# Designs tried in a protein design run: designed miniproteins, single chains, continued (3). Part 30

Each design is a single chain, and the fold is of that chain. pLDDT is the mean over its residues in the fold that is shown.

## One batch from the design tools (miniprotein)

Design m9016
Fold by ESMFold2-Fast:
Structure m9016 (fold): chain A 79 residues (1-79)
Amino acid sequence: SFEALKARVVAAADRALAGLRAYVASLGLQDDPAVQAGLARLDAALARIRAATSLEELQAAMNEFVRLGQETGALVVEL
């Protein structure tokens, strides 16, 4: 069902964001303003995943979350 798929996507995205936060903290970058801004955008993207009411909205929100995660990860590597 859509609800079961959405629940799995939310759980996976939540775990991914938690992992990125832990990685950022392990590097001592948790107070970097650019990193904080990237993590805030990921929190907003996760909220969009939670708010999705259709498969199309869920797919769009997932794609945005992945893109923002890649951008934030690349930023962390360059710091």
Scores: mean pLDDT 89

Design m9017
Fold by ESMFold2-Fast:
Structure m9017 (fold): chain A 85 residues (1-85)
Amino acid sequence: KLSIEETIKKIQELFDKYSPLFSDVEKSELEEVIKQVFELLQQGKIEEAGNLLSDRLLELVLDGTASPVLIQTYQEMLDIVSDAL
């Protein structure tokens, strides 16, 4: 089970790793989602953080315009958050 601090750190490391592969628009939109996820995690709302990521991933998959790397990044963030449950 990951601590909240470890979860936040892993998400930040993941974003830093993949951020050079994103467009400026994808990066800005992902930064906004990550900010909301961090706020929820800091409040102990781990399930709500996971739901936010899951909902965004579903929207991106249904829209069909997201890059494969962006889809993978959301999936990996969901895995990280699930390890905190």
Scores: mean pLDDT 86

Design m9018
Fold by ESMFold2-Fast:
Structure m9018 (fold): chain A 75 residues (1-75)
Amino acid sequence: SKEKEILLIQTLILTAGSSLHMAANPGVKPELRQQNLESARLLLEKAEELLKKNPDVPQSIKERLEELREEAERL
């Protein structure tokens, strides 16, 4: 259902955000930073693929995905 797909996109975005938060922590070990950054990028890629199939998803979700993509690019 559309509701389940939106929930999945939101879950992927939330999980990616958590991984980026870990990667951005100045006290994090370099290896853990790299692993969290790689995980976040994969999750964001999956969310983007699902979003392409669901173009009517709220703009707030699309904007959050772009924010996190830009964060990952800066790290």
Scores: mean pLDDT 86

Design m9019
Fold by ESMFold2-Fast:
Structure m9019 (fold): chain A 73 residues (1-73)
Amino acid sequence: MDEVVAIAQALYERAKEEVLRAADESGGDAEKAEEHARRVAREMAREIEAATGIPGDEEALAEALTAVAREHI
């Protein structure tokens, strides 16, 4: 259990870093930043499932990452 959580946490931190970088590069384009965050969330959900055998909550991940992007713009 703890190992699964650690893998998910590491993937989330990497995804968050990518989303923040893309938000900086968007120059305040909220639509581009949020669209990128949603794509990252979809990829993260698939990577969590591939690594742990447990499906990632794509909708919750998308909400969290789009909020991060929006706050950083």
Scores: mean pLDDT 77

Design m9020
Fold by ESMFold2-Fast:
Structure m9020 (fold): chain A 55 residues (1-55)
Amino acid sequence: SELVELSKTKPDIEILAYAMGMSVDTLNKLLSGDVPFLLLTRARQLLRSEGIVIT
């Protein structure tokens, strides 16, 4: 899948942003607590289904 290909060349933060359909800047705001934790959890679940783990 495209997520697996991205995981080979891109940092975790960029892969997570791609999985969520947003920019890295927007994801950094999410990680600062500006948006619901549920969205981050859903993105991590999607990445896990592709065999990608982000801490």
Scores: mean pLDDT 65

Design m9021
Fold by ESMFold2-Fast:
Structure m9021 (fold): chain A 74 residues (1-74)
Amino acid sequence: MTPEEKAIEYTKKAIEALKNGDEELARKYAGQVAIIAEKDPKAQAAVNKILSELPEEIRRKVGRYMLEGLAEAR
């Protein structure tokens, strides 16, 4: 599985967790997506494409969880 494919998979899992009210699981997957996307421009582009197709409120929450997970990994 390429970094791009992995980022797509984890982004979808983060969105699903968020919709199920599992904020901790959503943060875990979103954090992993952020780390992958930071290292791979194709993964970043794929993640941005998926997020752009979501309702604004969900996109904002996923983006916030990506930043929180990235900060924890530092």
Scores: mean pLDDT 81

Design m9022
Fold by ESMFold2-Fast:
Structure m9022 (fold): chain A 61 residues (1-61)
Amino acid sequence: MRLGDLPEEVIAKAAFYATLLGGGDGMALSVAALRGETIEQAAKAGNVSVEDVKLGVEKAL
């Protein structure tokens, strides 16, 4: 599953939690995810770990 396959509201909430945990850029993470980039690419754009993104998605759902 790609992040871009999730509803925009879930992506925004996941980005919020990922950046809260990792201290990164939620806007950059959201833009990368919506552009259809991989979880790894979105995490790099947001300056957070892949694990922070995964936990953010879990909390958003």
Scores: mean pLDDT 73

Design m9023
Fold by ESMFold2-Fast:
Structure m9023 (fold): chain A 87 residues (1-87)
Amino acid sequence: SPEDLAVLQEFVEKGNPQQLLNLPLSNDRNEILAKGALLALVGVESPDPRLQEAVEYFKGKTVEEVVKQLPKPVVEEMVAIARQLLS
């Protein structure tokens, strides 16, 4: 949605990448993809190979391109993380 794109764009511009890196590790595939995609959008790499695979895949893509390529549950997780870290 336009509101989701706006939140993700605000996170890319104003968010703290270190807060993403400090989030607890999860075995949820949607959460891993969401965190990796957000790291790629802010231009930061992860020492976790599960996150880094997603970072490499989405590297250089825009917010719109990333959102179009991901399933709705992953995008919803990205928005939830972005909202939490912008608060």
Scores: mean pLDDT 81

Design m9024
Fold by ESMFold2-Fast:
Order: sequence, then structure tokens, then C-alpha cells
Structure m9024 (fold): chain A 80 residues (1-80)
Amino acid sequence: EVEEAIKRLEAVFQEVLKVLSDNSASLEEKLAARAKLPKLGEELVKEAEERGDYESAKKIREKMEELEKELEELLRLAGS
């Protein structure tokens, strides 16, 4: 299950990157896409914690932090 959660985070990250790389996308669309990753991450962490799976919750948080950091760096480079 933790592998599925990580795959979902990685898939959403790639979708967000596509929107952020699209010069025709509006600021509203880019902001909505940007918010998808932390929202999913928080949901997956909460689900893991609610079932008592703190090891999976920790791995999900670590992956979310990695992806968020990469996304912030890419956003600064994009100048948008």
C-alpha cells in the first residue's frame, strides 16, 4: 500500500510539472496544479496514521518533502 501511495504522489508530481511547464496555462491553472501535491500527501499521511501505519506515514511525508522541494526549485527557475 505504501508503494501505491508513493506512485500516486509521483504521478501527481509529473502532472503538476506538465501544467507548470505549459506557457499557455493560466496562473489559476498553475496554482490549482501546484496545490494538488501537498493536498494528496496530507490525505495519504492521515489515512496511514488513522490505521496505525506510522512507518508508511513517515515514508509518505519524506517523499512529499522531496517532491515539494524539487517543485519549489523548478518554480523559481520558471520565473512564474
Scores: mean pLDDT 79

Design m9025
Fold by ESMFold2-Fast:
Structure m9025 (fold): chain A 58 residues (1-58)
Amino acid sequence: SMIDKLEAQVELLRERINELKQQAAQATGKERDLLEMKVLFLEIVVKVLEEEIERLRE
């Protein structure tokens, strides 16, 4: 179903977010800032997908 596909995408994105958070924790300066910005971007994408999943359930 569409919901199953979106749930799978959210899971993959959360795995990538976790990897980037680990990299950011070990980085310094501008590299850390860029990794943290990438995390924020992906968290916004996850939020939008989670809202669409919820909309499809209603």
Scores: mean pLDDT 88

Design m9026
Fold by ESMFold2-Fast:
Structure m9026 (fold): chain A 55 residues (1-55)
Amino acid sequence: MKAEILAQVELIFDSLAQDPSATPATEDRIRDLLTETYGKEAGDAFAARVAAHRA
């Protein structure tokens, strides 16, 4: 995965983590948008980051 795409995934995750209105549905929506825009690897990376944060 390109470093620029990884940087975008991290920025989006950081924004979401600071949003008190964020829900699991919001996370699923963002994952799907990342998958559609940057490909499956970006969506998978976001999902893994969310899972690690919740562990």
Scores: mean pLDDT 77

Design m9027
Fold by ESMFold2-Fast:
Structure m9027 (fold): chain A 56 residues (1-56)
Amino acid sequence: MSANEIIKEATERALEAGGEEAARRAEDAGVQGINLHGLKGGAEAAEKEAERVEKE
């Protein structure tokens, strides 16, 4: 799966666990990660945010 696909999947998981607000946080984390560390960083950031939402 590409990094963009991972970010999309993480955003969808956050949406399911925490709703639209959580989905926006996961997507924003992915975008910030891309800006700082490239596509891999974006995917990692989005996944971590989705995990945090799922645990809340």
Scores: mean pLDDT 76

Design m9028
Fold by ESMFold2-Fast:
Order: C-alpha cells, then structure tokens, then sequence
Structure m9028 (fold): chain A 89 residues (1-89)
C-alpha cells in the first residue's frame, strides 16, 4: 500500500539522519543535543514522505501539509485524508 511504503521511506530517512549525526559525534567528539536530533530526524522523515507523495501524484496542498507536519502520525493522517477523498470521487 502507498501509506505503508511512505511510512517505511520516512522511517528509513529519519534513521539515516540519526546515523549521520552519530557518525559526526564519533568523528568530531561533539555531542548533539537530543532536541536537535529529534528535529533533524523529523525534518528528514517529512521531506522523504513529501517527495514520495509528490511522485505518487498527491495534490500540492497535501504535499505542503506533509512538509509542515509536526509528527509522523500527522503525516499518516494527512495521507489517509487524501486517500479517503480519492475513494469518494
């Protein structure tokens, strides 16, 4: 399903971002703040979800909502709303 693939891609993007932060901590010896890690991981997840949504033909207004989501749960709610509207058309 589209929603499952999007969630997996968003999760993979977040995990890759966390891995990059850990690699930088190991190489530089500088500790990343937990709030910054969470922010960067969420930004990576939102962008991956938005890019996937755009490639699947979601309208621009829904893609922008995904880019402004404050959680992965909000991203899934936005996608489910569009899928429901498509099913009713």
Amino acid sequence: SMLREMVLKATAAALRQIGDIIDEEIKSGKKAEPEEVQKLALEAAREAAAEYAEKKGMPKEYVEKIRNAESLEEVTEIVEEWLKEKEEE
Scores: mean pLDDT 81

Design m9029
Fold by ESMFold2-Fast:
Structure m9029 (fold): chain A 75 residues (1-75)
Amino acid sequence: MEKLREHFEKDVSLLTLEQGLKLVESFAEKSDDPELQAFLREAIEKAKKSTDPEEQYKIAKEGLVRYYLHLKEKR
């Protein structure tokens, strides 16, 4: 599990902030898991309230990593 998380964290680091936030919104809409969907929606709302690009990027990165890990756990 740790190696898989590290892999997703590296992949997410290649995305721009705009790309990351758009992906989190897309995954929130497509998620079949209510808990993950709620988490991703809350992450987007926190990012919108933040004026710090670094904080927004951290929120987007964690959202994307959680979505990718969830996808792997279902298979």
Scores: mean pLDDT 74

Design m9030
Fold by ESMFold2-Fast:
Structure m9030 (fold): chain A 96 residues (1-96)
Amino acid sequence: SDEEILEEARKIIEEVAKKYNIKSLGDAPDEKLFELVREVVKKLAEKYNIPLPSEDVVKYIAEKIKNGEDLSKYKDSPLFKIAYPLYKAAKEVLGL
């Protein structure tokens, strides 16, 4: 369910943010934010057997999260299946 994916995304973001010493989205350098999003996307894709998005898609997701843009419009897109849960979890864990 979307709720299970969101809960898992929250846990993974908490673990990865701690690893990279990221306390909030506003305090994260762009490179570290991209590394965080890449690692979270990879872990979610592996857990839910979703094809790994391209590097360009990962960068796009990271940029939208950094800018606080609403990714809910992509929730039904196969290419962005994990983008909305990731955005929502990042907002809850790191703030926007």
Scores: mean pLDDT 70

Design m9031
Fold by ESMFold2-Fast:
Structure m9031 (fold): chain A 65 residues (1-65)
Amino acid sequence: EFEEKLREELRERGMTDEAIESWLDLVRRIAKEEGISFEEAWKQLKEWIDRLIEIGDEVDAEIAA
């Protein structure tokens, strides 16, 4: 299952069980609220994180706004 794969990947990266559980809870909440699968919720969250990283680069150019 996707949840198990994610759990294993996070453990390999040295995350604590507490941190892993927090991430899984967040993904589960998104899945419930949007009525989508856990896998789809993780994909959306990952896209948001990737976009935030890209936006961070743009924000650094316009700090004073």
Scores: mean pLDDT 70

Design m9032
Fold by ESMFold2-Fast:
Structure m9032 (fold): chain A 108 residues (1-108)
Amino acid sequence: NYEKLKEALELESEEAAKKVLEYVAKAKAYLEKNDYEKALEYIKKAVEILLKYAKKDSRSYMVAKKVEELIKENKYEEAIELLINFVEFVVKALDLEDLYEKEVNKYK
């Protein structure tokens, strides 16, 4: 349920939460194919949504800022893994793993 994901990620809208889930799921699918360039592209899109729509004092905003910093430092693998691990942790905590895995499998 995107309402639960919106609340957990402290985002302004369910649409923003859905886009973050979709972009991170796409990044995961490309990472599993060893396509780091495409994985990074979708991580950057997810970070843009989080920086724009997450509460500035939220964990989501802080994680997005750290991912942005890692990208700026050319630490691309760490940036990709940090955001994927964060979203997967939230998804697991909300019992939404089936929804996330279904999205990942669309792009495999």
Scores: mean pLDDT 89

Design m9033
Fold by ESMFold2-Fast:
Structure m9033 (fold): chain A 79 residues (1-79)
Amino acid sequence: SEEQREQAILDRIRAALLAHAAELGVPPARAQRFIDLVAAGNLTAAEIQAATGLSTAQFVPLSERALQLIAEEQKRLGT
């Protein structure tokens, strides 16, 4: 189903973001909170950073990676 395809995409993005967060020294619980807030789509970047307590040095590369992964999936679906 469409829901199963969407869930599979979200699961892949989540796994990739958790791996990248670990490389940046972000604890798993904080990384999961970041991903959940991004997925909810109801907060600004500044609000997500404040809610997660991530440093700018962690938040900037993690948010850039999130945007890149979303763009890659959109490109895949558009071809």
Scores: mean pLDDT 80

Design m9034
Fold by ESMFold2-Fast:
Order: C-alpha cells, then sequence, then structure tokens
Structure m9034 (fold): chain A 55 residues (1-55)
C-alpha cells in the first residue's frame, strides 16, 4: 500500500541518516519495528533490500 511504501521510505531514510552503513543489528531493529507496525513480510523485505544498497 502507499502507506506501507511511505513507512518503508521513512525507516530507510531514518536509519541511513544515523548509520550510513547499517549493521545486521540495525536491519533487525528496522524489521522488528516495521513488523510491529503491521507491514507485510514483502514490504519488510523491500526495506531490508534498500538498507543493504550502497547509499
Amino acid sequence: SAADERLVAAVVALVRRHEPAPTEAHLQAARDWLRSEGLSEAAIARAEAELRRVA
């Protein structure tokens, strides 16, 4: 959904703002938070993929 895409973009931007090279711990925290917000596993996987991309 547009709301899920907006949350994914916001989390990716927030994590990269604080940690330009996120660790596995940062990725796990992002996944856990997005899951708690009710996002689909597909949307969570997209957030992980974006965080693994070179900024």
Scores: mean pLDDT 78

Design m9035
Fold by ESMFold2-Fast:
Parts: C-alpha cells; sequence; structure tokens
Structure m9035 (fold): chain A 94 residues (1-94)
C-alpha cells in the first residue's frame, strides 16, 4: 500500500496547488485536521476511517469517486484501473 499511498499524496499536493489552497485551507475544506492532511501528503493512512461527509469532500478535492477515496483511506489494495489512473494523473500533473 506504500506506493499507492505515496501516489495519492502526490496527487493531493497537485490538486491543492492547482486550486491555490494552503494545506490549512485544504484541510478545512475537507473537514479534517491539518495533521491528518499532512499525514496523507506523506503517504500515511489514517488510523480511523473519516466520516462519509469527509470522504465526499476528499473525493471532490481529488477528482476521484467516493469508493476510491474510501479504499485509499482504509488501506485496501487499489484496483489496477485506479492505480493506473493515479499514475496517469501524476505524470500529467508533475
Amino acid sequence: SRLPASMVGALLRTRIEERGLSQREAAERAGISQATLSGLLQGRIPRRLPSPAVVTRLAELLDLSRADVRAILSGAPLSPSLAARLRELLDAGL
């Protein structure tokens, strides 16, 4: 899960930068602590799954489905199609 989590961290950084948001503003928009966001940016999976409302807001921030965000946050293995999509977005965004 380390590689997919790192890819999510890189994508989240790109989305925050594209929107002109600070990490604080992105955390407030998603409804999470700045520490939780910092952990996600470093490829760390939260110890507890966030509320459905937070999952929805993160999905909007990442331009991913709620199911994909939930899989990422739960530490579940990403589907090959989602992993390929994350690589494509990182290649285009970096």
Scores: mean pLDDT 70

Design m9036
Fold by ESMFold2-Fast:
Structure m9036 (fold): chain A 60 residues (1-60)
Amino acid sequence: SLEEYRKRVRQLLEEYSKRAAEIKAEAVKDGWSQEELNARLQKLNDEMNARIAELHKEYE
């Protein structure tokens, strides 16, 4: 159902938002370069998009 799909997408977005915040905090703590931070966040974004795409296949 569309409602179930929306709920699952929201759960994934919340999970990845928390992980992004943790990565940003780690970057500040450990003195990462902007390039290192951007690369890590891009990887996280790619993982999130892949999971959303798989979820979309289940509900299409």
Scores: mean pLDDT 84

Design m9037
Fold by ESMFold2-Fast:
Structure m9037 (fold): chain A 89 residues (1-89)
Amino acid sequence: SLEELRDRLQRAEEKLKKYPDNKEARINALFEIHMIRIELALRGEEEITDPELKRLVEMAKNAKTPEDKQRLVAEIRRLAEKELEKIES
C-alpha cells in the first residue's frame, strides 16, 4: 500500500543515517530509497526532478520482461553506489 511504501522509505532513510561506517549497509539503504521513490513516481505519488532517477522511472515504465526488470534493478544499484561515492569524496 501507499502507507507501507512511505513507512519503508522513512526506515530506509533512517538506516542510511544509522550505519555511517558501513558502506554496504549505506548502499543497500540508498538502493531501497531509489526503489521506493521509483514506485511512488509510477503511482503518481511523487514528482522526480533528478535526471538520473527520472531516467530510471522511464526504464521502469518500459520494463516488460524479466530481463528488463533485472537490468532496471542493476541500474538502480549502480546509481546508489555512485551516490555513496560522491558523498564520501
Scores: mean pLDDT 82

Design m9038
Fold by ESMFold2-Fast:
Formats: C-alpha cells, sequence, structure tokens
Structure m9038 (fold): chain A 62 residues (1-62)
C-alpha cells in the first residue's frame, strides 16, 4: 500500500498548529511562526504543497 506524503504533511501541520497555540501566547508571533513552518514544510514535502495550501487552518490563518 502506497504511503501518501500529503496525509503525513497535513498531520505534521496540524500537530505544529496545536503546539504553537499552546506555546506562543502572542497571536502575531504565532501567525509568523505558522507561516514560517508552512514554508519549511513545503520545502521538505513539495509533493504535499497542494494539500498544505488547501488545509482549512492554513487558509483561515494566512
Amino acid sequence: MESHPKSYAAALLSARMLLLSETISDPQARKQALADYVQELKERYPQATDAIDNDPIVQKLL
């Protein structure tokens, strides 16, 4: 059965967003950290870019 990088990247993104919401109290710093993580994730998993860009949390926060 084929591993789907899109699903794995989406799970990592969700986990990071949860961590940032608990770790960073400043909403502007949180937004910037999320934007930085999204760019890093796209660089590590270019095949998951579409799934990341279409993530509802990414669209809502960025």
Scores: mean pLDDT 71

Design m9039
Fold by ESMFold2-Fast:
Structure m9039 (fold): chain A 100 residues (1-100)
Amino acid sequence: MKPLSPEVEEAAKELNEAAIELLRASSDTKELITLGVALGILAAGATTSAMLGDVEAVRNEAKAIKDLAKEIVKLDPTPKVKEAARRVIEAADRLVEAVE
């Protein structure tokens, strides 16, 4: 297994942890569960792309992650969800910076 750089590993871990917290903060509606699952899949995909050194894939996945986080806030605009979504957006941006 090829080791990630420490910066990439930390950024990927923060993104996955932030995604889990956003899922835990959101309401148990079918729509929010569907978006939350999609967010988790994209976060895992971004980690894989970062491991492969595919900077363009990481950028595209980070954009999709940020768009999903914003959609979750639109559907569930509680302070807890807004804060969790902010962390997801910041973590996605950090992962892009770490792979560049």
Scores: mean pLDDT 83

Design m9040
Fold by ESMFold2-Fast:
Structure m9040 (fold): chain A 66 residues (1-66)
Amino acid sequence: AQDALNQAIVAATNEAQKRIDAGEDPEKVAEELRRRVQQALTDHGVAAEVKAWVEDGLPVVEVRPA
């Protein structure tokens, strides 16, 4: 279960990096990444606060338990 959640978050982050590399809007990519990580946590029964942003062309995700 934990490995599946971690894999889902990694997949979402990798997709975000690919979109940034393709020249998509970093703010739009960050918001989509935040929503995808939040959904993955919810699907696995984890209550948490998620923040996502782009720093120096890299997607960053911060997860804090609620």
Scores: mean pLDDT 81

Design m9041
Fold by ESMFold2-Fast:
Structure m9041 (fold): chain A 67 residues (1-67)
Amino acid sequence: GPSMSLEQLIEEAKHAAKLYVEKMKMPPEEAVKRFVEDLAKFAPGFIPEEWMPEVVEAFRETAKEYS
C-alpha cells in the first residue's frame, strides 16, 4: 500500500503546483501537463491510480490560484 495518505499526497501536490507556477512561471494548464509527465518519468506507480484524479485536481486548482 502507499506510504503516504491521500491527504498527504494532496498537500505535496499543492506545494508542487506553487513551485511550478511561481518559480518556473508556467501557466496553470502547462504546469498540470508537466506535473503528470514528471510523475510518469520520476515516480511511476508512486500515486495509486484511483487517487490520481483527486491529486491532479488539487494540483490544477492550486496552479490556477497562483497564476
Scores: mean pLDDT 83

Design m9042
Fold by ESMFold2-Fast:
Structure m9042 (fold): chain A 67 residues (1-67)
Amino acid sequence: MTEEELRERYREILDLMAQSLRDAGVPKEEADRLRAEGEARFEQGKPLTEVVAEMGRRYRELLERVK
């Protein structure tokens, strides 16, 4: 798998995270912000591991808030 393919897969995961957050009752604005920040991190050329860890942390924080 190429790095481009990995980034595309991570963008798909970000879309799924945003949808999951909305389904869980997180406001659309917060869910959309997570997706946009994830995309911005990819554009910055951050290591994929770092991006995944940061977005996963934010995703958990938002889910904990509504559960």
Scores: mean pLDDT 77

Design m9043
Fold by ESMFold2-Fast:
Structure m9043 (fold): chain A 57 residues (1-57)
Amino acid sequence: SEKKQLAENLGLFGRLAFQMAKERRPELLRQMQAAAEAVGMSPADAEELAAEISESV
């Protein structure tokens, strides 16, 4: 289902965003935010989600 696929993609996005934050790779973070926007998230929501996932891990 679309919701399951979105959840899986967001899980991968979160893990990659956390790893990228640790490695300080801002270019990859921007690409991940763009991917989240492509699946229907606003830029602000995508950035907030990435930050929350990074802080929760």
Scores: mean pLDDT 65

Design m9044
Fold by ESMFold2-Fast:
Structure m9044 (fold): chain A 98 residues (1-98)
Amino acid sequence: MMSVDQIIDRINSMSDSQLRDFVRAMARTLSKAQLNQVFQRMRDQGIISQATYNRMSRMSRDDQIDWIMSQSVAQQRQIAQVIARMFPDIASRIISSM
């Protein structure tokens, strides 16, 4: 299994298309509860506002995934790093399948 540092290095070296594919795969693999934990961590780190978090917590899983995929490449890279640090085993498996 990849270390967290190896996962983050891979995310930082990804092209825009590779990053979008990785983020989409991660978001589709995570449960609604895990996605809510990601949004909570992003709020706590100041990546998203409290207002954005409140909106995300009320959305369906599919709407949350659509929101993530609508973000800029820079924001998707930031989201990928948060998810990889929270769920390194899932991130490692997805990277290994790409």
Scores: mean pLDDT 88

Design m9045
Fold by ESMFold2-Fast:
Structure m9045 (fold): chain A 87 residues (1-87)
Amino acid sequence: SAQVPSLEELRKGIEELTELRGLPSVLDGVERVKELVSQDPEELSEQRLAAGLPPIPEEVREEWEKFRGKILELLEKIEEEIEKEKK
């Protein structure tokens, strides 16, 4: 299964993404990552079927849901840290 990064590692990655993409703020970077991890597994299964690949197995979908949940929890904590730093 996909490994969940630490809060510090995820925040650093988002800061680097924000700079690389020229986003207005780190909060915009957080939103971008939320959008990426919130992709519908049903849509991904439809895309795979259209490409002649098998659909995503239920076990993989369950693991992805757990991974997504953990990432979203970390993103929320990062947003809280940034908001506290705004003064």
Scores: mean pLDDT 74

Design m9046
Fold by ESMFold2-Fast:
Structure m9046 (fold): chain A 88 residues (1-88)
Amino acid sequence: KEKVEKIKKRIEELEEEVIKEFGKDDPITITTKKLIEEIKKLLEEGDYKGAKEKAEELVKFLEGVLGKDHPLVLKAREILEELKELAK
């Protein structure tokens, strides 16, 4: 439960930073928000494997639009690693 809440907070921080960087109406922000909403829903349902798979989609999307070394991509990868640990 504590680990899930910490991951949710990191996801919310990522969403906030994407909004700050690109604006709320940017296609990058819109797609990121959609994927984050799906991840949060899966976490609340206890579907940690599904949440991990959606986080993999988020990382791939952000890598494709921002490049692999972008700070927001690094944050998304950290979230994915925490979800991988939770899904074991």
Scores: mean pLDDT 86

Design m9047
Fold by ESMFold2-Fast:
Structure m9047 (fold): chain A 106 residues (1-106)
Amino acid sequence: APRPVRLRLRVRIEGAPESQKPALTDAVAEVIRNAAKEAGATVEVRRISPTELEVDATFPDYDAAARFLRLALEGMASLPGVKRVEARIDVDEAAGEVSADVTVTV
């Protein structure tokens, strides 16, 4: 039977000028919310610093979680001025948990 998957995503923005940090962080948060909507889920997005977001979500299965992560990473990479997106993804299959640490470089 499919098991619910808990996802925790942390996003850090690097290289942004101070004046651009709020707009870039808001754009990243919108990308994440849009990716969740397209994957058929809602997410909780929290700003933990001017350049850091923390996201918690629950997906019905790993395919939905993987689709969300793919759409979120593609969306972040498509933002104006973004040079690189790096992701480290750790999967705990026994616990049904996925953690992802993402760095967006502008």
Scores: mean pLDDT 86

Design m9048
Fold by ESMFold2-Fast:
Structure m9048 (fold): chain A 83 residues (1-83)
Amino acid sequence: LGKSLRELREKRGLSQREAAERIGISQSTLSRLESDNPSSVIIPPERAEEIATRLMELLGRDDLLAQLDTMDPLYLISLLLQE
């Protein structure tokens, strides 16, 4: 889990800190999202849409950006963390 997020971050030449700043989360939160147990991560509900949008942009998943208005942001984040 989180392999795609980590791999895409590395392909873009971003450190974990830089990617976290771009997504709008802490480095520790991003580290947990890139781990094998991302379900333990606490994402503020009020930030979920913003975080999902930035994650989809970072991952180049424009297809999921189009679905943001119709899908739960936390669900989209969980999809992005699948391998």
Scores: mean pLDDT 69

Design m9049
Fold by ESMFold2-Fast:
Structure m9049 (fold): chain A 62 residues (1-62)
Amino acid sequence: MEELLREIAERLGISEERVRESIRAAAATGEVGKRVAIRDISEATGLSEEEIRELLEYAASL
């Protein structure tokens, strides 16, 4: 998961800390909010929705 956070940070041009905060905030939303966040992050980064979903599930487990 740390490798995926780093890749998202590089693709978006922001810090890993900011990516982690954004993912944690998205994971704290309801299921509809998480679904929208997964799509939007996938589109912005070019990573698969599956990879982003796994990252949100990981963040929610912390």
Scores: mean pLDDT 72

Design m9050
Fold by ESMFold2-Fast:
Structure m9050 (fold): chain A 64 residues (1-64)
Amino acid sequence: SAALVAALRAAARAGDLARALELAGQLPKDEATKAVVSLPSELRDLRRALLEHIGRADVAALLG
């Protein structure tokens, strides 16, 4: 899971939304949520899309 989390963060920093969504879907929901929430606020739109994709729209709403 550490390798998938690193790959997800790299894809997010590169602005590769499609790859980030694919990788987030491969992680356990709790690990994916933790990894995505830790993304910087400059990536807020991508962070929201990832949280919604993994079924954490509740967390996305809390972050704006």
Scores: mean pLDDT 82

Design m9051
Fold by ESMFold2-Fast:
Structure m9051 (fold): chain A 68 residues (1-68)
Amino acid sequence: SMEELRRQSWIEMLRAMLKHSRVPKEKAFLEEMIKWVEAGDLDAVEKALSELHKEISSKRIGTEELFG
């Protein structure tokens, strides 16, 4: 189905990001997003990414600052 194709696309993208990430806390966050996508919570993933992007843009926070 189209939904299953979207789920696979999300998982492939997130796994690619994991391979290129060098920050342990960022890797942990990406692993959690993969779990949410596998569980079928695509809306939760989209919301989390939107909130993260808003916080980074608004406060000009780097990944290391946001994740500590």
Scores: mean pLDDT 71

Design m9052
Fold by ESMFold2-Fast:
Structure m9052 (fold): chain A 66 residues (1-66)
Amino acid sequence: SDVDIAVKLTGFSQADAEAAVKEYKALCPGAAFPGKLTDAIKTYTELYPQDKTVERFLAFLKTNCS
């Protein structure tokens, strides 16, 4: 699932990963990101490999869904 992929790629808790997936679907209903949520998460973790703060990830999503 997208949540399981988010947990594996980010190291977020299950709850934080679920919140991130929910926000992605709310912020990007028409998919401004390439492909899938997985690609967005991979891009984020490449930029911030040690950052496990869900708030920073949500800010990243808001910036890229325009």
Scores: mean pLDDT 68

